# Designs tried in a protein design run: designed miniproteins, single chains, continued (5). Part 41

Each design is a single chain, and the fold is of that chain. pLDDT is the mean over its residues in the fold that is shown.

## One batch from the design tools (miniprotein)

Design m17481
Fold by ESMFold2-Fast:
Structure m17481 (fold): chain A 67 residues (1-67)
Amino acid sequence: MADLVKKVGKKLEEEGDKDGAKSVLEAGKQGKEAQGLASGSVYLEDKGKKDLAKEVREVREKVLELE
């Protein structure tokens, strides 16, 4: 779970959205994994990475299913 938030954060950093990456990673550190994934999907969609945003949303649904 935390690894998925880290993956999203790293991808946002690679896309040049350092503020978005920091926000997602902080949410993950606080145990807000589903919140971090939701924020990450919005940032990726804003960057035009719709396929990756969809993948992140699907991962978030799996996280919520386990809660």
Scores: mean pLDDT 69

Design m17482
Fold by ESMFold2-Fast:
Structure m17482 (fold): chain A 71 residues (1-71)
Amino acid sequence: SRAEEWLRRAREAGERAAEALRAGDREAALEWAGRAQEALKEALEAGAPRERVEEVAREMERRLAEALAEA
């Protein structure tokens, strides 16, 4: 579905943000994190269950926190 496509894009953008954080590139990390947030909003608007959107958001937050600690 369109909602699942947006959730996939959100996960991909979150992974890119984590990679940028590990590399010390905070500007790129912020850009990718912004794209991830936009994709989550699009997923919700496309009818993704809020619980699914929250689950993906929490997973991305954990990955970003881990990446920041490793940077």
Scores: mean pLDDT 86

Design m17483
Fold by ESMFold2-Fast:
Structure m17483 (fold): chain A 104 residues (1-104)
Amino acid sequence: SMAELRERALAVLDEAISLYLEILKVTEDKDLILKLIGHILRLIGMQLDLELNPDDLALMLAALRDLLAQLQELLADPSLPADLKARAQALIARVQALIAELEK
């Protein structure tokens, strides 16, 4: 159960990194570029923390909530292409479902 939840958390962090890298390929907005690079580095750090602390529920919840905030902020960007916006929305739903399951 906890191992399955951890693998799901790592998977949504990986998908967020992939999404951010795709946005970096198509954006020329300097502020968005710097923000996304910062977010990618933070997400990589979170993945490492989760792998080093596999049973730390509080750490996992904190990482998922931070990711949720990043994705919600990204979704508010009017320059984001519709397909990447749809990917962010789908990922938000997955992160919210995982947070809800972890809070039981």
Scores: mean pLDDT 89

Design m17484
Fold by ESMFold2-Fast:
Structure m17484 (fold): chain A 63 residues (1-63)
Amino acid sequence: MEVVNEVSELVEKGIEALSQGNEEKAVEYFRKAAELARKAGLETMAEASERAAESVPRLLESR
């Protein structure tokens, strides 16, 4: 399904933003991925994307 590819692309963009040190962009992309996944009924992908967004602040506070 096309939406699965869109969710995956948003997650990849979030990871790339983290690699660039752009925390705000990373969280934004992960949140968009979770929202899109929920609208499409992709519960597992939505939960994974939300956990990724939540993990960004925790990782940066540890540094």
Scores: mean pLDDT 75

Design m17485
Fold by ESMFold2-Fast:
Structure m17485 (fold): chain A 114 residues (1-114)
Amino acid sequence: SIEELFEEAFNDEKYLEKARELYESISDELATAILSDIIKEEEFKDLSIKDKKLLILEILAEIHLRHFLEVTHSKEDLYIAAGLRKLLLELKAKYVFKDKSFKKIKKVSVEELK
């Protein structure tokens, strides 16, 4: 099931390590540039560098999860999203504690059975 794949992905330390490497590679300047291309300045201008980087990880996790659900159905996209989400939880990112991604995965799993 998709829920089982998500649980497997959450337990995969390789994708958590990749997410951590990505997080550490993002400079303040790069974080601001990335966010400026994706969202309005009002949404991030008052964020610390740490929170800007965490917001980027949140956006990337959502992009990879949507790519899995709507485009590729690729296990790799799901694992990338799960690794990013696990890192966000580890770093106590406020955006992750209300993650709706599990509800989307459960809905897709039910529709695939029909």
Scores: mean pLDDT 69

Design m17486
Fold by ESMFold2-Fast:
Structure m17486 (fold): chain A 66 residues (1-66)
Amino acid sequence: MSIEELKEKLLEEARKVVEEYLETGDVEKAQKRLQEIFDEAKKTLSPEEYGEVLAEILRLVGELLG
């Protein structure tokens, strides 16, 4: 999997987490799933690439919630 494919996958998973949270209101489940996404990114990406993905996920979450 390329870095671009991995970033796209992580963003798609984050979007699904926020959408499920908006439907269910399950904060604990949403927090756990977001943490799993961040843990995957941290283990597979360099610190620079991890920072980029984290920023993109936070932007996406902000847009969906705000």
Scores: mean pLDDT 79

Design m17487
Fold by ESMFold2-Fast:
Structure m17487 (fold): chain A 82 residues (1-82)
Amino acid sequence: SLEQRLVSLLVAAELLIIAAETELKLKLPKEVVEESLKAAEELIEEAEELAKQLPELKEEVEERVKKLRERIEKLKKELEEQ
């Protein structure tokens, strides 16, 4: 279903953010962290596009996406400081 695909995209994006957080903590090369963050951003964009077809989930998806994007922006800032 579209709902299951939306959930899969959001969960996959969150897992990539967790990977980026872990990669940054382990001091892996900047390029590795950037690749994980870019992949997460692409999945979030796909989720936002799919969510346009699911108006009943709009509020919950917008809240989830906002929190995921805030985590990405924090990680990008930490990465620029290295």
Scores: mean pLDDT 89

Design m17488
Fold by ESMFold2-Fast:
Structure m17488 (fold): chain A 68 residues (1-68)
Amino acid sequence: IELSPEELAVLQALSDMGGRASLRELAEKTGMSQSTVSRVVRRLEERGLVRRTASGVVEADVAGAAAL
């Protein structure tokens, strides 16, 4: 399955930041708006590749990725 350039950019930014980052940090790193990053993160979460915590941190979801 193809990842969009936006999805790939967010995943690369997460990898560079040790597998977790806030939406703000992802927006700064990728050059996207926070609303765009939030939309991309939602798609990645639907794929099981990332998750959002209650505190607003985005993390790579190894268990979810294994279920894909």
Scores: mean pLDDT 73

Design m17490
Fold by ESMFold2-Fast:
Structure m17490 (fold): chain A 63 residues (1-63)
Amino acid sequence: MEERERQLKASRGARRAKEAFPELSPEDLTRAVTAVMEGDEERIKELPPIAQKAAEIIKEELE
């Protein structure tokens, strides 16, 4: 998958995650996007529960 395509999909996933979880902070959303883009499952597990749910939405969009 082209890196630009992955970035666009991640951006769409982040937007969907923010719509689903309005209470999610921009910082936690950015951390979730970064962890998903790097494939760092351990970092995702260290996120607050709401950011972990955001990471799942972002992962779904990347598939």
Scores: mean pLDDT 79

Design m17491
Fold by ESMFold2-Fast:
Structure m17491 (fold): chain A 88 residues (1-88)
Amino acid sequence: SQSLLDLGYQYYTQGSTLNLRTARQRNDTDTIRQISQITSDFDSAYLNQDIGSMIQQVQQLLRLSQQLGNSDGSRYYQQAIDYLRRAQ
């Protein structure tokens, strides 16, 4: 449903905000570039309503979040994946 997709998007946005903040605080330019590339791919999938591709992109962001040790960001990405899966 659209409401589940919207919740998935909101959690994705929260996770990405926290991940970018953490990567910037650490001057981790490689992680910042990776997040930017993945979010570009997510935005394309969102425009095309390709929920499967959206899930794949958020899974990659979750792995980066875990690598950063960002527990809050990881939690938001896990919520995003759950809602996106339910929206399929």
Scores: mean pLDDT 89

Design m17492
Fold by ESMFold2-Fast:
Structure m17492 (fold): chain A 65 residues (1-65)
Amino acid sequence: LTAEQRAAAEAIVARLRAEHPDLSEALLELARQVAEASLAAGLDPEAAYERAREVVEAALAAGEG
């Protein structure tokens, strides 16, 4: 990852933490991995955020936190 991509992934994780303050560190780490993988695949930061958000929301809906 470039420094810019790493910063974008950190911003995505911070945004998800602010939206879901009760998220476990495991889900935040999963969100980071999804965001980093999406950015590495050439997705823009908003698309990477949407992918990470969907994974987090699916886990929360399944009773994970």
Scores: mean pLDDT 82

Design m17493
Fold by ESMFold2-Fast:
Structure m17493 (fold): chain A 58 residues (1-58)
Amino acid sequence: SLLDELKKALDEATEIGLKLMKAYREGDKDTYEELSKKLFEKNRKISELRKQIEAEQA
């Protein structure tokens, strides 16, 4: 379901966020940039899924 996809995307975004904060603390700029891009794309997907859920259940 779209709700299951949303939960999965939120969990994945949380994991990326934790890794991104670790890379920031360690000064790993390459990993930070890569994870920032992945988090941005994941947040875009979350926004898309939320809109789809609202449209189908409105």
Scores: mean pLDDT 84

Design m17494
Fold by ESMFold2-Fast:
Structure m17494 (fold): chain A 70 residues (1-70)
Amino acid sequence: VKEEIERLLEEARRLEEEARRLREEAARLRESGEEGAEERARELELEAELLEGVAALLRGVADLLEKKAS
C-alpha cells in the first residue's frame, strides 16, 4: 500500500509540474500581444486546470489509502 501511495503522489507531482509549464506558456502568450494569443492562453490555462484537478484527485486517493492503512 505504501508503494501505491508513493506512486500516486509521484504522478500527481508530474501533473502539477506540467500544469505549471502550461501556465507559464499561457503567461508568455498573453505578454506577446499577438492575435489569438489570449484565446490560446485561455486554452492552456483550462488544460492546466484539468491537470491540477487530476493531481488533486490522485492526492485524495493517496490520503484515503493512507488512512485505511493501520
Scores: mean pLDDT 83

Design m17496
Fold by ESMFold2-Fast:
Structure m17496 (fold): chain A 88 residues (1-88)
Amino acid sequence: SHMLERIKELEAPRVEQLRRAAEFVKEYAEKTGSDEAKTLAKVIERQAEAGLPSVAELAAATFLQIAKRQGNEELAKVAEEVLDIIAA
């Protein structure tokens, strides 16, 4: 399908941004041992494989709200950075 191939080509830069976001969160999870960050990294990786940037963005936004309610400033910064990477 020519249309499906074109959509994949147009979305390829966005998929690369999702992969970069997942890598960033993985590095944070490895350094800190954060289970929340580990979960976020897995969600973003899964959405990158599926080509669903909007779902990855929603997941990161949800983690940001959870981090803010818990007063976890470090996790909030990680979620904000993920949102910035996805938006780039």
Scores: mean pLDDT 77

Design m17497
Fold by ESMFold2-Fast:
Structure m17497 (fold): chain A 60 residues (1-60)
Amino acid sequence: MKKIDPEEIARAFIDMVLALGKAAGLSREEIRAMVERVAQKIGASPELVEEALKRADELA
């Protein structure tokens, strides 16, 4: 039972960045930039990146 979905981990990281950005009062554009940078570093799929960017837009 040591199998964990890499996409689930990537999504959790992105969600954390969104939550932190919101708590810090960052603008929509600032949150989107942070999400994109984090997703690039963790190797998230383009689909996850797009979903996260839409979430960042809705959050702000």
Scores: mean pLDDT 73

Design m17498
Fold by ESMFold2-Fast:
Structure m17498 (fold): chain A 77 residues (1-77)
Amino acid sequence: MEKVEVPRLDGSTEVLTMDEGKRRALELAQRALRVAPPEQIPRAIGLVLRAIGLFYRDASPEEVRELAEEALRLIRA
């Protein structure tokens, strides 16, 4: 029922449910890991683990958005 605004690669945002937002953050973190240069692989692994953790605790919309934004920054690097 709670909603979160999640950024997209094109610079737009989408409004998702919390469950959809957590899933989107995980998808972005996994994409970041796939495209990360070798020196950024540890950071990308950390993002994936943090995204998985969102499903096992009461995460805020802000946490979901921040993780998605961090993953997008790594994808763009």
Scores: mean pLDDT 82

Design m17499
Fold by ESMFold2-Fast:
Structure m17499 (fold): chain A 73 residues (1-73)
Amino acid sequence: DAKRKEALELFLKAKEYDEKAKEAEAAGDKEKAAELAKKAQELAAKAAELVASLPPADREATIAEIEAALEAA
């Protein structure tokens, strides 16, 4: 279950960076926005790789958990 927790944490972190990137863009800090967006993409890619490595049943449960966490955040 460590992979499920890591995937969820990485996905939530990716969302945080993506939101911060949008805030930086709105503030006119294009360099910071680009850096944060890149970090968000890297974290999301790693999270997706971890989810893909899970057994089908665990993968479905993890996706549902990620969706719930995204909606709650």
Scores: mean pLDDT 80

Design m17500
Fold by ESMFold2-Fast:
Structure m17500 (fold): chain A 70 residues (1-70)
Amino acid sequence: SAEAQAAYDEGLRHLEARDFESAIRALRRAAESGDPELTARAAVYLRLIVKEAPTEAVRAAAREALDRIG
């Protein structure tokens, strides 16, 4: 949907700005949209945050988001 795509695009903009908390929230919304392509794409970026984010708190939040979406 357009709303799911907008959430994905919002997540990528926050990630570019290194606003990891907002990025995780937006990517989770995109993944929970029911669009399997957007779920897969959002999960790729959530896994990237788990590996590359500068703090354990942000990495833990990304892992929780991944657990939530399956």
Scores: mean pLDDT 86

Design m17502
Fold by ESMFold2-Fast:
Structure m17502 (fold): chain A 65 residues (1-65)
Amino acid sequence: GEEAKKLAEELRKKGKISEKEADALIKAAENGDGTAVRAGAHDARLAGEISEEEAEKLRELGKKM
Protein backbone atom coordinates (compact mmCIF):
# COMPACT_ATOMS: atom_id res chain seq x y z
CA GLY A 1 0.00 0.00 0.00
CA GLU A 2 2.74 2.52 0.87
CA GLU A 3 4.27 2.67 -2.64
CA ALA A 4 0.84 3.26 -4.23
CA LYS A 5 0.11 5.99 -1.64
CA LYS A 6 3.48 7.68 -2.36
CA LEU A 7 2.89 7.58 -6.12
CA ALA A 8 -0.61 9.09 -5.71
CA GLU A 9 0.88 11.89 -3.53
CA GLU A 10 3.63 12.47 -6.14
CA LEU A 11 1.08 12.69 -9.01
CA ARG A 12 -0.89 15.25 -6.97
CA LYS A 13 2.30 17.30 -6.26
CA LYS A 14 3.04 17.34 -10.02
CA GLY A 15 -0.50 18.67 -10.61
CA LYS A 16 -1.42 15.66 -12.77
CA ILE A 17 -4.40 14.53 -10.67
CA SER A 18 -6.86 16.46 -8.48
CA GLU A 19 -6.83 16.46 -4.66
CA LYS A 20 -10.07 14.41 -4.75
CA GLU A 21 -8.53 11.77 -7.07
CA ALA A 22 -5.34 11.62 -4.96
CA ASP A 23 -7.37 11.27 -1.72
CA ALA A 24 -9.39 8.40 -3.26
CA LEU A 25 -6.19 6.57 -4.36
CA ILE A 26 -4.54 7.17 -0.95
CA LYS A 27 -7.60 5.81 0.92
CA ALA A 28 -7.69 2.74 -1.36
CA ALA A 29 -3.95 2.15 -0.75
CA GLU A 30 -4.33 2.59 3.06
CA ASN A 31 -7.23 0.07 3.04
CA GLY A 32 -5.27 -2.48 0.93
CA ASP A 33 -7.92 -2.14 -1.81
CA GLY A 34 -5.81 -2.97 -4.87
CA THR A 35 -8.94 -3.13 -7.07
CA ALA A 36 -9.81 0.50 -6.20
CA VAL A 37 -6.18 1.60 -6.82
CA ARG A 38 -6.27 -0.04 -10.27
CA ALA A 39 -9.69 1.50 -11.04
CA GLY A 40 -8.41 4.97 -10.02
CA ALA A 41 -5.34 4.54 -12.26
CA HIS A 42 -7.62 3.55 -15.18
CA ASP A 43 -9.90 6.58 -14.64
CA ALA A 44 -6.96 9.03 -14.42
CA ARG A 45 -5.47 7.55 -17.62
CA LEU A 46 -8.83 7.69 -19.43
CA ALA A 47 -9.14 11.37 -18.39
CA GLY A 48 -5.70 12.02 -19.96
CA GLU A 49 -4.25 13.14 -16.62
CA ILE A 50 -1.42 10.58 -16.34
CA SER A 51 0.84 8.73 -18.79
CA GLU A 52 0.51 5.04 -19.70
CA GLU A 53 3.72 4.43 -17.71
CA GLU A 54 2.30 6.12 -14.58
CA ALA A 55 -1.02 4.24 -14.91
CA GLU A 56 0.83 0.91 -15.36
CA LYS A 57 2.97 1.63 -12.26
CA LEU A 58 -0.18 2.22 -10.15
CA ARG A 59 -1.83 -0.88 -11.66
CA GLU A 60 1.18 -3.10 -10.79
CA LEU A 61 1.26 -1.69 -7.23
CA GLY A 62 -2.49 -2.44 -6.94
CA LYS A 63 -1.84 -6.06 -8.02
CA LYS A 64 0.62 -6.47 -5.09
CA MET A 65 -2.09 -5.38 -2.60
Scores: mean pLDDT 84

Design m17503
Fold by ESMFold2-Fast:
Structure m17503 (fold): chain A 69 residues (1-69)
Amino acid sequence: MKARAEAFARELIELYRRGEALDESLYPAYEELLKEIDQKLIKEILLEEVLKRHSATEEELKAAEEWIK
């Protein structure tokens, strides 16, 4: 379960770093994760993945949080 959320978080961060908008094509995967884990846990995983990856900026963290909500 967490491995799926971490993979999703990495994909989301890759899209952001390529200069792509965080788009609605990822919503179905996010909805599937919500069936299995709490939204708070998804946010925590996203924040951890962003922080681990190239000392992510505050803008990257904020974009990921906003995309979830």
Scores: mean pLDDT 60

Design m17504
Fold by ESMFold2-Fast:
Structure m17504 (fold): chain A 78 residues (1-78)
Amino acid sequence: MEKELELETKIALAWMYVHLLKLAVERGASPEEIERLKKEIDNLIKEVQELAKSLDPETQARANKEIERIKKEVEEAL
């Protein structure tokens, strides 16, 4: 249960940073701010992947789908 809550929290944080990245790009934020947000998202993705690896196959598959969606949204935002 604790690991599942941690996984959900990290996925939610990653989505929050994706939205912040989109807003930053729309605002014309500095390259430094954009790179910082990208690194935060990348770190959260790695943490989600590691957590999911220790959970059941269905949860792992679900997490991997969310990661793919996050990656696509980041690419679309840039």
Scores: mean pLDDT 85

Design m17505
Fold by ESMFold2-Fast:
Structure m17505 (fold): chain A 73 residues (1-73)
Amino acid sequence: MEKIKELGEELLKLAKNPEAQELIKKALEALLAGNVEEAQVLLGKAIELEPEENQEKLRELAQKLVEEALKAL
């Protein structure tokens, strides 16, 4: 649980677009509720809103976040 929050905070700090930040927050809420598929969709939408130079790092962090959530379920 704590690692999911830490990775989520890293995603929020890296995200430049306010709309992407809101989608990341919703994805974190979905992960905490056990809705991994919904979280993946929200994270994908958030990443698409970010500059290309940030997208690779955001995808890497998002993958780690989903893996940690799946281990917790």
Scores: mean pLDDT 82

Design m17506
Fold by ESMFold2-Fast:
Structure m17506 (fold): chain A 55 residues (1-55)
Amino acid sequence: SPFSGREQLALYLHEADGYSHAEVGEILGVSPATVSAWVNRARAAGLTLADVVPA
């Protein structure tokens, strides 16, 4: 996958659990801007929750 496990986890926390970019940043130890970039990149690539949850 072109996305790291941390990037996939950021998308999952934001989309599945409803955490804000700031809250995801606190959970993962990164800035909210980094979380925003990861989520936006994943969405632009067509990545959905189904792509980050183990089948």
Scores: mean pLDDT 73

Design m17507
Fold by ESMFold2-Fast:
Structure m17507 (fold): chain A 71 residues (1-71)
Amino acid sequence: SAEAEAARAAGEAAAKAGDYAAAGQHYLTSVRLDPDSPEAAATYLAAGRAYAAAGDDEQASVAFGRALELQ
């Protein structure tokens, strides 16, 4: 969806700006809006890396686990 694509783009922009907590939130919003996207696993990996960079190990672990489930 357009909303999911906008959320993913916002996550990428936040990550480039070094705002990793915001990046993680935007990536999770993107996958929640379009969970059946072929990019969902890659977006969960991006969320996990962003949360890890932000020091949010709990959110990083959840995102990485979800990415692994999606093959």
Scores: mean pLDDT 86

Design m17508
Fold by ESMFold2-Fast:
Structure m17508 (fold): chain A 68 residues (1-68)
Amino acid sequence: SGAAILALIERAEEKGYTLREIAEKLGLSQSTLSQVKRLSEEGASAREIREKTGIDPTELANKLLELL
């Protein structure tokens, strides 16, 4: 869900990563990750995130967990 992704992004930021550094480690542009974060904050579903960004939320969550 978008809430799960938001929590993982916030956890990475708490560890001292900037949004830019998180995006770089995930192989994404900062603008794409910023869009995913914003959609997640707005309560967007996993489907809406996929449709609007082209990013699969499950794959993104797994990559974030590996980073943390």
Scores: mean pLDDT 82

Design m17509
Fold by ESMFold2-Fast:
Structure m17509 (fold): chain A 70 residues (1-70)
Amino acid sequence: SLDEIYEKIRKLLEIAEEVKKVASEEQKEKLEKILEETAKKIEELLEKKAPYEEVIKVIEETIEEVKKIK
């Protein structure tokens, strides 16, 4: 459901904020780029009426990518 997508987005943003608190300027730039690219992918998927499972997968993959920022 759309609510599940919003829950996953909130979790992504919470993790991103935690990363930002300890990140260097270069790591912050990388994080911002990842978030921008993910937002664009989500918008494109929603516009073409892709299955919600596909949108959720993109968000979950992004969460894992953000967690790898050191």
Scores: mean pLDDT 83

Design m17510
Fold by ESMFold2-Fast:
Structure m17510 (fold): chain A 77 residues (1-77)
Amino acid sequence: SKKEKLIERAEKLIEEAKKLIEEHPEVAALAERAIELAKKAIELAKAATNEEQLLEAERNLGIAEIELARAKRHTER
């Protein structure tokens, strides 16, 4: 289902962000921000009873993906 895919995507992001923090402690703050947003997306997805609420969960996950991408860019410098 759409909800299950969103939760799976968020869980994978959390795992990736945790590994990034372990390898690059200097970006911990940015990666931790991504983890918080992904956790919020999971909570919103689990609580969602309609499509609009799932879109809000997806929006939070999208922001988490942007924050993780920013953390990764900081490690490339």
Scores: mean pLDDT 84

Design m17511
Fold by ESMFold2-Fast:
Structure m17511 (fold): chain A 58 residues (1-58)
Amino acid sequence: GADGERAIELAEEALRTGDVEKLEEAERLAVQAHLNGDLAGAERAGRLLSEARKKLGL
């Protein structure tokens, strides 16, 4: 859904740029995607968020 797609886009941008605000927004949208039943979108966003957090030392 839209929340899952946006979470993925923001997570990819956070991974590229190190933008913590985009990381946090992507985390909120990934949770919303999961609650709305978009498990695939939430899972993909979650993997990207995990990589972004590792890169940022979070």
Scores: mean pLDDT 85

Design m17512
Fold by ESMFold2-Fast:
Structure m17512 (fold): chain A 93 residues (1-93)
Amino acid sequence: MKKSLLEQAKELIEKAKKAVEEKDFEEALKLLKEAGEIVQKLLDEGNLEDAEEARKELLETLKYALEKAKEDPSTPKEIIEEFELLIDLVEEA
């Protein structure tokens, strides 16, 4: 079984959303970083349309995860800082 890079990125983003709902922000961050790596691969391949679609969903989900992480006082500051850094990197890409 081989999924497209766009399909793989969307699956990682969907899993990350579920992790956020479960307040597993470390897992959500890990999954969103993996989705970011797929966006970079799409860019490297010159698949700009799929890259932009995945990047848009990734950015929206990162901002959602950051907001939810900030609402939870048990979330480590390092996790919040990693989300903020990843958002900046994705916006600049």
Scores: mean pLDDT 84

Design m17514
Fold by ESMFold2-Fast:
Structure m17514 (fold): chain A 65 residues (1-65)
Amino acid sequence: MESGGELFDKYDKDGDGTLSLEEAIKVLEEMGFSRKEAQEALDKFAKNGKTLTREEFAAAFNSLL
């Protein structure tokens, strides 16, 4: 099973340790979640609503499982 951390690492091409909210939504859509489901999960864990750390993304992904 792909972990949220593995997905984050795959899509964090810049290696800066963050994903924008839009990039994180695209990752979850590729995994079969709707844009609405992805946005709601990410908004729950993205404390600033703009970017997600690896840990915040993994928590959002785990909430969808």
Scores: mean pLDDT 75

Design m17515
Fold by ESMFold2-Fast:
Structure m17515 (fold): chain A 67 residues (1-67)
Amino acid sequence: VEELIREAEKLLKESKNPKAQKYFKTAIENLRAGNLAAGYGSLAMGYIEEGKFDEAKKYFDKAVEAL
């Protein structure tokens, strides 16, 4: 979880897309709260906004597995 939070924090810092930034911030909040499925889902939505569909698919799959 800590490594995933660090990844999301890095994505938030590197993103120049405000909508993607909002999703990465939501992912961090959910992961810190222990809501793993919601965290992965929000991270995937952030990747969608960045146009990174392969990464988004990976994290949607992880969100489903966490249910």
Scores: mean pLDDT 82

Design m17516
Fold by ESMFold2-Fast:
Structure m17516 (fold): chain A 74 residues (1-74)
Amino acid sequence: DKAALASRLVVEATGEIRRAFATLDPAEQDAQVAKIRADMTARLKAAGVSDDLIAQALAVFDASVARIRAEAAA
């Protein structure tokens, strides 16, 4: 199930973001977000996930990163 794979990769990537934001400064956080996002995108493409489902997964990831970043800034 490609949808289940996409959901799992988003959960894994979001977990990495939470760990990174606990330890890194803002400049390092931006670099790590870009790396995790690119790695997740490459894994989804390699698995043959549709462009529409990849776009949905990236939107969920981006929204999660924005929430984590806002909480870290509060």
Scores: mean pLDDT 84

Design m17517
Fold by ESMFold2-Fast:
Structure m17517 (fold): chain A 58 residues (1-58)
Amino acid sequence: SKELEEKAKQYEDAAKDALEQGKRGMELDPSNKELIEENTKKLVEGLLEEAKKLKEEI
């Protein structure tokens, strides 16, 4: 139970970090902004989906 809660939190924290990294990437490489934004969105969605699945198993 506690292990699954901690893992879910780690995925949520990773999603927040991924979002911040994506924003920085778009600032550093504006010519690839659309690609970076799309990749960041997919990564964040995947991480949040994994966190949700873990929370449903608790």
Scores: mean pLDDT 82

Design m17518
Fold by ESMFold2-Fast:
Structure m17518 (fold): chain A 65 residues (1-65)
Amino acid sequence: STIKATVKKDTTLSGSNPLTLKAGETINITVLSDLTEAIVTTPDGKTAKVDLLDLMPILSNPELV
């Protein structure tokens, strides 16, 4: 499933590649079938595979798309 969410605070997620997120950005999140990882897509089209446990604390206003 895919969700759209707003980043709560500036953070850098480690994963397949380091991904820097800024507070107030809207990102798309595709949760992988193992339910432990997700693919994050930024507004400028950058993608990274990250752990959900690192991602979930920094999200606000999650919306299913």
Scores: mean pLDDT 76

